# Designed miniproteins, single chains: the designs that were tried, part 29

Each design is a single chain, and the fold is of that chain. pLDDT is the mean over its residues in the fold that is shown.

## One batch from the design tools (miniprotein)

Design m1046
Fold by ESMFold2-Fast:
Structure m1046 (fold): chain A 61 residues (1-61)
Amino acid sequence: LKERFYRKSAEAAVELAEYYLRKGDIEKAKSNYEFALKNAEKVPEYLPEVKARLDKAFADY
């Protein structure tokens, strides 16, 4: 399914955003945050989980 591709892309981008936040590379973290949201928008049932994870990660930074 196309949704599987978008889900995996969003998940990978969330992990990269979290990784770059831990390294202090805020610009790369933000780019991956936006990429994750764009892909998660294609899978509406998954979007709230992606958004919650990213919001939590950026709130702790």
Scores: mean pLDDT 79

Design m1047
Fold by ESMFold2-Fast:
Structure m1047 (fold): chain A 119 residues (1-119)
Amino acid sequence: SLLDQALALVDALSAQPPEDLKGSQLAELARLASQLSDEDLQALVDYIMTQPLDVAAAALSALLREAVRQEDRERAAFLIERAEEVVEQLKKSDDPLLRAQAEVLEELIREAKEKFGLT
């Protein structure tokens, strides 16, 4: 199923792939996610939320950028709520790379909220 393929890509991202491969995998994850039913998207995002924080942030960023590109307000709103939870966890980290990732995701959330009038 498309959901099984998307879940396998999340597992591949958690295996710490090289940067070039990671970019391709994130693009494919976003493409597959855009084709999922709302129920399957919920299941995918729930699984993403169980992953390491850097993986969850990267995956949600890719999904949110695709929802914004597709002008899908309802999916963007759903993804923003989950991404805000990840931002809070990233900000609590003593790792400067995770804090930098929080800033990038927070800016993406701000831009998406502005675009769709979700503030």
Scores: mean pLDDT 90

Design m1048
Fold by ESMFold2-Fast:
Structure m1048 (fold): chain A 86 residues (1-86)
Amino acid sequence: MKELIEKGKEYLKKGEEAFKKGDYEAAKEYYEKAIEHYEKALSLDPENEEARNNLAKAYYNLSLVYEKLGETEEADKYLEKAKELL
């Protein structure tokens, strides 16, 4: 459990760094990996608030990536996914 959350946070940070540098494709890949790890954490412990909150953040950050890529429909989709988790 803890290892999945920590690995998710690692990917989230890498995604944020890539986004800051304007590497939106790399940011997308890292946020997708973060999402995968947090989803696994929630499958093992559905009550884990940290995993749920970090998953919402990863979805929100991925929506920002899609905005930068000009993919408005995908951006809206991930923004709604983030809102549903809060």
Scores: mean pLDDT 87

Design m1050
Fold by ESMFold2-Fast:
Structure m1050 (fold): chain A 66 residues (1-66)
Amino acid sequence: KVEELLKEIEELVREAEENPEKLKELVKEMLRLTDELYEIEPSSKLVARLIGLVLRAVGAQIDAEL
């Protein structure tokens, strides 16, 4: 289940990278999945990975706006 949730978050990040205009909606879904994942396995390692994934999505929007 942890691996499945991470894969879903990674897929949302990819979608945000391809369609930065959708970032706001996709971030809401990422946060929902992140909350569920953190309830299952709260770890600094997972938090660091999730922060990295979110930063990738945000970076895509910044590039699209600049």
Scores: mean pLDDT 69

Design m1051
Fold by ESMFold2-Fast:
Structure m1051 (fold): chain A 68 residues (1-68)
Amino acid sequence: MSGLVEKLEKLKEETENEELQELLEKAIEAVKKKDFKSAAEYLRKALELEPENEELQRLLLSVESLAE
């Protein structure tokens, strides 16, 4: 639980893209609420901005595995 939020917060700190930062913040809030379906939706939108971001791809897969 905390490890996933920590990785999302680190990725948010490492990016200069404000739109990506907003999507990551929404994903963090959703994960904290255990709303993994909404978290996955925000991470899919984030991945549309950076489709080659491997860490973002891994985080999306982790969240999707928790959604159902």
Scores: mean pLDDT 82

Design m1052
Fold by ESMFold2-Fast:
Structure m1052 (fold): chain A 94 residues (1-94)
Amino acid sequence: MEELKEKAREAEKQGNTKEAVDLYIEGARKAFEEGNYEEAVKLLQEAASLAKDPRKQMAALMLGISAVVSYELGKKEEAKRDLDAAGEIIREGV
C-alpha cells in the first residue's frame, strides 16, 4: 500500500498524471480487497483531484461511494465495475 502511494506521488512530481491516476486506482482496489474502505475512498479522492473538470471529479467520487456500498453488500462484481468506471472518468479528465 505505502509503495503505491509513493509511486503515485513520484509520478505526479514528474508530471505523469495518468500514471499517478492508475497507481491511486490500483491502491484503492487493493484497499477494497483488504476491507479498508476508508483508505480506498481516500485514494479515490486523490485520483479524482487530478481531474480538471469538477463534474468528472464529482462523478468519480459518486462511483467510489457506490463501490463502497456494493462491497459492503457483497456485490463485488458491481463494486469493481464502479471502481473501473471511476478510474476511466478521471483518466479522461486529466
Scores: mean pLDDT 77

Design m1053
Fold by ESMFold2-Fast:
Structure m1053 (fold): chain A 70 residues (1-70)
Amino acid sequence: EAREELERDVERVIESLKVAKPYLTKEQLEIALEIAERRIRQKGAELGVPDDVVNELIEKLRKELEKILS
């Protein structure tokens, strides 16, 4: 359940970045990613999600942003 909740938050962030892409510069998208990563790490810690899982989800978020920026 905790992992599933965190996965949903990551999916929402990815969708928000896709929607925001036409309105933001590459630099602004990178800043938005940095803020999102920090929030995901904080929530993962609060929910007791293992660090390995949190890191996996952050890597997925970074990879999706690279795809969005390409």
Scores: mean pLDDT 81

Design m1054
Fold by ESMFold2-Fast:
Structure m1054 (fold): chain A 66 residues (1-66)
Amino acid sequence: DVEKRVKEAIELAEKGTRDNLLKAAQIAAQLAMDGHLDAAREVAEVLSKHDPQVAAAVRTVIDWAA
């Protein structure tokens, strides 16, 4: 379920710890690899508010998958 994965990733990102941000980034990267580019972009936008470097890594995966 894409919606459930997005919700989980956003909840992890909002917790703001390094481990939770990395878990959120892993979910976003997997969403992009599975072809859910808009969902991955939504998670990357939330990540960018907490860690721009982690968000940039996710955007690289999105750009490659697009």
Scores: mean pLDDT 84

Design m1055
Fold by ESMFold2-Fast:
Formats: structure tokens, C-alpha cells, sequence
Structure m1055 (fold): chain A 59 residues (1-59)
């Protein structure tokens, strides 16, 4: 069914904010914290490619 096609559940602005927090954590050498922020970004927008790429890179 296509009933949700017109109602994107993604919050791109929140995903971006969590992604930025992840970058700040990396700059502070807090890799574990950065990973958590990137995971939160993907909870807000599962298609946020930058956060997915960072999680793959950090594993």
C-alpha cells in the first residue's frame, strides 16, 4: 500500500542536528558518543546518507 507515501516521517532538520553533534563529538575524540549521535540522526531520518556513511566508516 502507498498510504504513507504523502506523509514522510523523516525529520531531516533533526537528523542534520544529530549529525552535526556527531561531528563535534569526533572533534573532541569521543568516537563512541559520535556513533550514538549518528544513530539518533538515522532514527530521525533513516535515509540520512551522511550519517549512514559515518557509521560505516567508524566501524
Amino acid sequence: PIIDKNAPKRDIDKAKNYYMLGLIALGRDNVDEAIKYYQEALKEDPNYELAKKMLEFLK
Scores: mean pLDDT 74

Design m1056
Fold by ESMFold2-Fast:
Structure m1056 (fold): chain A 58 residues (1-58)
Amino acid sequence: SRAREEFEAARPLRREAFATGRTVAELLGDEERLKLNREIAEKLREIGDEFQEELLAK
């Protein structure tokens, strides 16, 4: 099952959290940061495309 696979995949992170005194959420924070950076980059690309179209229309 998917849930079991996700639980097993998270096992190294849980082990590291116990060893370092951090939470799994803190260790996963980097993944959420990367996702946000990707979304920002996509929005900036869209804004750039609109600006380029306005320049070409003039």
Scores: mean pLDDT 65

Design m1057
Fold by ESMFold2-Fast:
Structure m1057 (fold): chain A 100 residues (1-100)
Amino acid sequence: SKELKINQAINSVELAIGYVERAKKLKADPKLDEAIELLKRALEQLKNGKVNEEVLEDIRRAIELVKEVLAETTDPEARKLLQTAILLLEEALKLVEEVL
């Protein structure tokens, strides 16, 4: 159902925020702060039942920012956290696209 996909997207975004915040503690980067703000905005829209192009763009931009930081990250733990966040966000993006 649409509701199930939205709830799955919400869960994936919430988990991704947690992984990005944990990665930020190991490697501080302002791009991760920007990604977290975009994801929190997308999360608020999704929780309010709003599924639109703005939510898609926020998730896409957050993925781009996390990938940019991953490219510059050498710490194995931080890399694993960022890679997990990217997988969760790509799943959330797919679910939101299917509901649009």
Scores: mean pLDDT 92

Design m1058
Fold by ESMFold2-Fast:
Structure m1058 (fold): chain A 92 residues (1-92)
Amino acid sequence: MEEEKREKEKLEEARKFLEIVEKNPEAIEKELDALLDALGKSEEEKEIVREYFKYSVELTRKLVEGEMSVEEAEEELLKKHKEAREKIEALR
């Protein structure tokens, strides 16, 4: 029951995210870079965040296309998030 509700919420968020990115992927990447610059992030931190964002977009695309389940997408995203956090922590 709760799992089904979470799946519907995740699918709706995934569709919204993909729609935003597909409207102007280059503009979204530039906006993200500008935001990270405003937050004082280093070039290395920005690269880690960009890599994570790109991976998230590909997972979202597969999820929306029905090529993977919400659970599979969340598991893969969690692994990538952990890797990104560890890389950022290693920087400072």
Scores: mean pLDDT 76

Design m1059
Fold by ESMFold2-Fast:
Structure m1059 (fold): chain A 118 residues (1-118)
Amino acid sequence: MQALASPTAEVDLGELPPGKYKIKVTVTAEGDAEVLVSVQLLHDGKLLATFSLRVRGGETATAEKEVEVDKPGKLKAIVRASGWGDRPATVRVKVEVYDENGNLLASAEVTLELRPVP
């Protein structure tokens, strides 16, 4: 087994008006690896929330957090994955933004390939 890492991905989730939101992150891993996925949510460059999910190949993990936005601004997710395995692995990371009434406002999905680190 060896260390695996992905490049960092940036995901645009659009502009949010002021309000309370539920952020849902779903991670699905493929391949024979143990994976840690980190998601940082930024609102106009300010850190709003951080997610850390552990998942093994063939598994799906989900985490939810409530966040509050006081001003209109751009929401962005910074996604990266690291892991341990003998072969490249793939993770799919889905970020969903819901309003306080449970309406889906934004959704984005990224696929990250984890490759062996020398």
Scores: mean pLDDT 83

Design m1060
Fold by ESMFold2-Fast:
Structure m1060 (fold): chain A 64 residues (1-64)
Amino acid sequence: APRYTVTVTIRARDKETGEEVTFTSAPREVSSGDEIGQVVRDEIARLEAEGYEVLSATADVELA
């Protein structure tokens, strides 16, 4: 089965300070497109739980 390396970049705004920040995840190996979507959803949910408003999310995907 093919393997993918996924890096997620999120642009977000801190709800307390109004500061716009960019977060880049560590690269993760996944084995399906469904897992790519799950990595993106998990990163968005984590930042929202930390008090950020997510403005955009981008996944960079490379075939391993």
Scores: mean pLDDT 83

Design m1061
Fold by ESMFold2-Fast:
Structure m1061 (fold): chain A 58 residues (1-58)
Amino acid sequence: METYVAVKDYTATQPGELSLKKGDVVEVLAEVDPDHVLARSQKTGETGVVPKEVLEPL
């Protein structure tokens, strides 16, 4: 299971994006493009696209 943590707050700016708070743990489901992944929040169960730059591996 590929698990990452948000290193900063991220606010969704487009439909289909996921908003995160610093310290939120997510599961990466797929790569969307070189700079974005589809992730699922472990806190809420919500899925959406987030920039890779806001995530670090656990």
Scores: mean pLDDT 81

Design m1062
Fold by ESMFold2-Fast:
Structure m1062 (fold): chain A 60 residues (1-60)
Amino acid sequence: GPKIARAVAVSPATSPEELALRPGDLVLILEEVDENHWLVKNLATGEVGLVPKSTLEVVE
């Protein structure tokens, strides 16, 4: 099933396809896009976008 992850670092969203995250934000991992990025959904806002894998810690 989909994995839940928590942001452990700030993701500033430097491009339109990237999702801005703050430490403590919970996301649903939808897809692995490449070796360094996941497509995720922010569980609080419902926004979807790319985040670097290094910004997230899987909690499930």
Scores: mean pLDDT 80

Design m1063
Fold by ESMFold2-Fast:
Structure m1063 (fold): chain A 88 residues (1-88)
Amino acid sequence: MESLEKVAKKVLESAKKALEAAREAGNEEAARAAEEAIEAAKKAIEAAKKGDITSAIGYILRAIGELVQAHLLAEGEAHEKIAEALKS
C-alpha cells in the first residue's frame, strides 16, 4: 500500500509542475488537464491510505492519463505560438 501511495505522490508532484508550466504559458486547456491530474492523484493517495487498492490503481491511471493530456495540450500550443510568430 505504501508503494501505491508513493507512486500517487510522485504523479501529484509531476501534475503540480505541469500546472505551473501551463499557467506560465497561459495555456488554459493544459492547466485544466493538470488540475484534473492533481485531483485524481489526491484521490489515489486517499484510496491507498484506506487500503482500497483497486480504486488507488484506477485513480493513478486516470491521473497519468490527464497528465499526458496536459503535456499534449502544452505541445500543441507551443507549435501554435511558433506558427503565429512566423506569420507576424
Scores: mean pLDDT 79

Design m1064
Fold by ESMFold2-Fast:
Structure m1064 (fold): chain A 85 residues (1-85)
Amino acid sequence: SAEEIYLKALELAKQTGDLEGEAKAYEGLGKLAEQQGDFDKAIEYYEKAADIYEKLALQGDKSALPKAVDSDVKAGLLLIKKALS
């Protein structure tokens, strides 16, 4: 399944110290959880992706900053949807 592929990619990224790969895997998991209506899981994954992209931006990858913002916005919108559900 797509979830199994992302979870395997996440594990590999963590083992190799690939922060970009880890953030991308969390983004994919967040999107998948959102599509399945699992807002709690989606919020958690998007927040984890945002935290890693923010860390990458602080380490000098300026292209990671808009990705961190995008993931934070997605988590925030889902938190609102959860509150209304």
Scores: mean pLDDT 87

Design m1065
Fold by ESMFold2-Fast:
Structure m1065 (fold): chain A 79 residues (1-79)
Amino acid sequence: MSPLEKVEELLGRILEAARELAEAATEEDFEEVRPLLEEAEEEAKKAAEAVKKGDYETAIEHLEKAYELLEEALRRVRE
């Protein structure tokens, strides 16, 4: 798989995890996991900057971290 294809795959997984979180989380759940979501957003911003520079390896690392943070948030809000 090319580095760009991996970036696209990770973006799709991140968007799906964010959608699942929005469907599962109450207002109280969002307050509890907000620090994880803020860290995931910062990692996603770093990935976007790396993509703009053509640095797909760095972008992949930041996207993987953003995905792990979203999965942790989703894990905390699931029953």
Scores: mean pLDDT 82

Design m1066
Fold by ESMFold2-Fast:
Structure m1066 (fold): chain A 65 residues (1-65)
Amino acid sequence: MEEYVVRFPRPMSPEEAKAFIESLGGRVLYLHGDAAVIQLPKGTVLPADLVASYQGEVEEQESAF
């Protein structure tokens, strides 16, 4: 799995963000307002409206946010 920090165009509820990310085959780790830490399957294409910062592969327990 690849980890990303994403920002939604508008603040989303945890349920809305989870449903959206799960539709891409991923999972939400943390959600704060319009920002979330997510994990996605390799090769997942993110929508253009979603600003994403690649965090890499999770190597250690300190790879949080």
Scores: mean pLDDT 70

Design m1067
Fold by ESMFold2-Fast:
Structure m1067 (fold): chain A 77 residues (1-77)
Amino acid sequence: MKRELSEEYYEKGKEYIEKGGEALRKGDLEKAAEYYELSSRYFRKSYELDPSNEKSKRLSEVSEKASRGLRRMIEEG
């Protein structure tokens, strides 16, 4: 059960990464930041349910960093 839910959260994280990348390609930095934030939350939930999945931990950190970077660009650029 928990492993299956971890996999579902991982897939949701991937979906939001793809949506974030699409928003970036369209120049929508605000929407991209929102999608990367959602992605980070799902990867974090995946990792919490399956701590052996180091990839989920790494992707959560990368997605959070991407979201924060985009929000800084929106404020400064």
Scores: mean pLDDT 83

Design m1068
Fold by ESMFold2-Fast:
Structure m1068 (fold): chain A 58 residues (1-58)
Amino acid sequence: MKLSSEEGAKLAEEIGTRSVALGRPDEGIAQLEELKKLSEGEKALKAIDRGIESLRSL
């Protein structure tokens, strides 16, 4: 699956907010790690890293 850096950043934000709402930050981190492997571009990678850091802080 190929994602633009903008699409990747948006998806990272959605994964983060959804995993918090579901009380599953561990699943959110795993999903963001997989998204990072499929994503290209600084904007997407920075959004993914921020999401992982936020979920790890919970």
Scores: mean pLDDT 78

Design m1069
Fold by ESMFold2-Fast:
Structure m1069 (fold): chain A 57 residues (1-57)
Amino acid sequence: AEEEALAERLIEEVVRRTGLSREQAEALAAGEEVPELSDEQKQGVLRIVAEAAERVE
C-alpha cells in the first residue's frame, strides 16, 4: 500500500544518511529510545522522519 511504500522509503533514507541499521531506524521512527545512538544521530533521524510525515498530509 501507499503508506507501506512511504515507510519503506523513510527507513532506507535514514539508513543511507546515517548508516544505522533498519531496526534502529524503525525503532526511532516509532518513537522508541535506541541507547546505541548518539544525540546527534537521533536528531538526524528525527529530522528525516519529520520530513516524511509532512509528505503524508
Scores: mean pLDDT 71

Design m1070
Fold by ESMFold2-Fast:
Structure m1070 (fold): chain A 57 residues (1-57)
Amino acid sequence: MITEEHKKKAQELIDRLNLPKEKALQLFRKELEEAKNDPNTSEEKIEVLEAAIELLE
């Protein structure tokens, strides 16, 4: 479940990347797919990436 804290962290990531919305979406979708396939990735990191995609949609 995406929390307000996840959305805040996601917004910080979006701001740091300073990419066009479409490019940021493509990057986060790719990172989310990689994160889901990596057993060492934390659930929090996945939720932050999902929040970033949601904010950009």
Scores: mean pLDDT 79

Design m1071
Fold by ESMFold2-Fast:
Structure m1071 (fold): chain A 83 residues (1-83)
Amino acid sequence: MEEKKKEIERLVNATPEELGREAQRLMDERRRLEAKRSDYITNNQIDKYKKELDELNIRSRMLALAAEGKTVEEILEEYEKIK
């Protein structure tokens, strides 16, 4: 919980340019993960793939809320609901 609060605080205090850069990084990570989907399926690791995808989706949602101007408390409440 403390680690997630610090991560959210970083996003809330980020500039629009910094948030855009973070969004690009998350999109690049998603593309790399999706490119490996067939390998995960072939190696019977679909649960690992889903876990990594879910984490990226959660991070993307937190970033979007910060970009909308939500507070640390509001984003943390949303994070708690999706866990």
Scores: mean pLDDT 80

Design m1072
Fold by ESMFold2-Fast:
Structure m1072 (fold): chain A 93 residues (1-93)
Amino acid sequence: SREELERLLEEARELLERAKEEGLTIAAHAAEAAIEAIELALEDPRVPLAVAREALELARRAYEAEREGDITAAIGALLRAIGILLDLRRIRE
């Protein structure tokens, strides 16, 4: 589980760098949200691996949507990724 979370974190960081290089601002913010969600999952073993995977999947969807010019889909994926991050932050209280 921990090794898989560390792999997801590396993939999320690579996605962020790629989004920044391509000037994809929405995807970059989605990747940042996924990175923070995965880092929270690494700190708290009560967070399911599936939640961390979903955050990264949403960041990838934001990246592909923004690349295709589908800004509405990209924003939708970003907001869902942020929603996961906010839920995880609430659980840490």
Scores: mean pLDDT 88

Design m1073
Fold by ESMFold2-Fast:
Structure m1073 (fold): chain A 77 residues (1-77)
Amino acid sequence: SAVREQAAQRALELGKQHPEAAGYAISAAQVILYGDAEELLQAARALEAVGKQSSPETAKVLNELAELLREAARALE
């Protein structure tokens, strides 16, 4: 899906801009490309939970990755 490919590319770009979140960005991109809607929403909730325990700067990136996962899930409906 072009929508999933674009969302995954945006996740990878966020990881390049924020090396501290690169591992989360790569994992998010994989779920965006290959996951179902439930897996996408579970991954989004996991990143949001990690964000609550992170610095404000890291939390912002993790929340942006979580929103990309949620947008990909909506595109599957």
Scores: mean pLDDT 87

Design m1074
Fold by ESMFold2-Fast:
Structure m1074 (fold): chain A 73 residues (1-73)
Amino acid sequence: SDEELLKKAEEQAKRLKEYLISKGVSEELAEEVAELMLEGMKALLAGDEKKLAELEKREKELLEKAKKEIEKA
């Protein structure tokens, strides 16, 4: 069900946020990455291909920022 997929996405997003913070990523950036993951699941469930493409681009940008913060920590 859509509710079950969203629940799994929320749990994965929470774990990802905690992991990124543990690696030296700022709480603000870790939250943005986690929110993007949840937004991606919502767009997938809605069949919004345009939104998925936009989110994929943003994901690459945010993960590059997170990598740089980890390298500085």
Scores: mean pLDDT 82

Design m1075
Fold by ESMFold2-Fast:
Structure m1075 (fold): chain A 68 residues (1-68)
Amino acid sequence: SSTLRLIGLALRLMGIEGLEAKIVGDNTIVATAAPGHEATLERLAEELAKDPDFEVKLEGNTLTITLR
């Protein structure tokens, strides 16, 4: 289900050092990088953007992932 996919991704992101992640609304995850961990968000943005089911937006230290 879409919910299980979102929860699984959020848990994965929460396990990454220097990142905080939360689910907002029904289909969106927001991940924020601590200072010095912005490169980790950039790599994640590139990887997740390869999946057509995700809309990915990177702004500064904040990555927004929306499940289509």
Scores: mean pLDDT 84

Design m1076
Fold by ESMFold2-Fast:
Structure m1076 (fold): chain A 88 residues (1-88)
Amino acid sequence: MRSRELLEEARRAAEEARRYALEAEKAAKEGDLEKAKEYLKKAQEAAARFQEAYGELVELGDEESVREAEEIAAEVEPYLQRAADALR
């Protein structure tokens, strides 16, 4: 099913974004700003892929898959915010 494939893609991208965000936060706390910036960029690239898959899910009109993607985004957003804040 198309929606299932897109939701799996979104889930993989979200997991990757969370992973890189955690690495960025850790590097920033350790004072390695160059490494922190690299990981934050990778987290943002993964978040962009999530948004692409989410956009396609919205266009398909599958409300259940859209809702699941929104729940995934809500779980990952705090990690991205913490990583960005750690670099301030």
Scores: mean pLDDT 86

Design m1077
Fold by ESMFold2-Fast:
Structure m1077 (fold): chain A 74 residues (1-74)
Amino acid sequence: SLALAHCNLGVVLRNLGRLDEAAEAYLKALEIDPSLVEAHNEAVEVAKELGKLGRDHEAMALYLKACAARDAAA
């Protein structure tokens, strides 16, 4: 699916250390399919990685956006 393709793009970008672009790819996957648990879980993992790098503001922003996207599906 298109949502799964964006999720897979996020995985590749994360492996390249391109965390901001990985986050955008996962959020796009959630915009297309808010029930895609894999995209939500991966966005949370990117937020944790940003936090470990000291990018706490960006980590929190990503976490809130991922949760908002999932909640909008309910």
Scores: mean pLDDT 81

Design m1078
Fold by ESMFold2-Fast:
Structure m1078 (fold): chain A 76 residues (1-76)
Amino acid sequence: MTPELLKKLEEVAQEGEKNNEPAKAVEEIRRLLEENGVLTPEEVERLRRLAEFERALEEGDLERARAISEEAAARK
């Protein structure tokens, strides 16, 4: 990773913590890493699922969160 990318990732993580928006922070971090080619397709998929899971929890959609968790377990 470049030092510039690492600094950007830290800024996104800090903003997510400050705003209490972990799903948004995870999705933006995933996008930055994907755009810079540091993620494998498997890692991209895992981060997308994590972001979707966090979003479902924030929205109180427990059925959606459960479905995502079960699909992730099946893909081991």
Scores: mean pLDDT 71

Design m1079
Fold by ESMFold2-Fast:
Structure m1079 (fold): chain A 72 residues (1-72)
Amino acid sequence: DVKKRIEELLSKHGLPTELADVILDAFRELGVEPTDALLRNVVSALTGLPPEQRTKETIKHIVGITAKALGL
């Protein structure tokens, strides 16, 4: 279950689990598959951002850049 995996990663990094739906929406809107490698990198990137910057648009940018960097 992808959503549960995202929630686990968010919890491990001290981020709100409510971000799981926003992250899933970002992947869906971009047409990018939420692979474990992408999910780990996206969640890690979010830990370096203040809460007010953890918006869907910012997450979409992180997903796009991360997918490109990983050749996905």
Scores: mean pLDDT 83

Design m1080
Fold by ESMFold2-Fast:
Structure m1080 (fold): chain A 85 residues (1-85)
Amino acid sequence: GLAEAERKIAEGVALVNEAVRLLEAGVSLEEGRALADKGLAIIEEVLKLLKAVGAPQEKIDEIEKLLADSRARVAAAEARYLAAS
C-alpha cells in the first residue's frame, strides 16, 4: 500500500544520506558507492511500482525529482571524494 511505499522511500533516502556522509567524510569510496546504489535502487523500484499501479502524475513527478536530486547528490559527493584524493 501507500504506507509501505512511503516507508521504502524513507529507507532509500536514508541510505543515500549515509552514502553522501561517508563520501564527504572521505572514509570509503567503495562503501559509499555500495550504499548509494542500494538506496537509489529502492527509490527506482518504488517509482516503477507507482507507475505500474497508475499513481497520480503529481506523485510520480515528485518521486522522479527525488530520484534525480538523489543521483545528483551522490555524483557530487563522489566527485568531491575523487578531487580530494
Scores: mean pLDDT 87

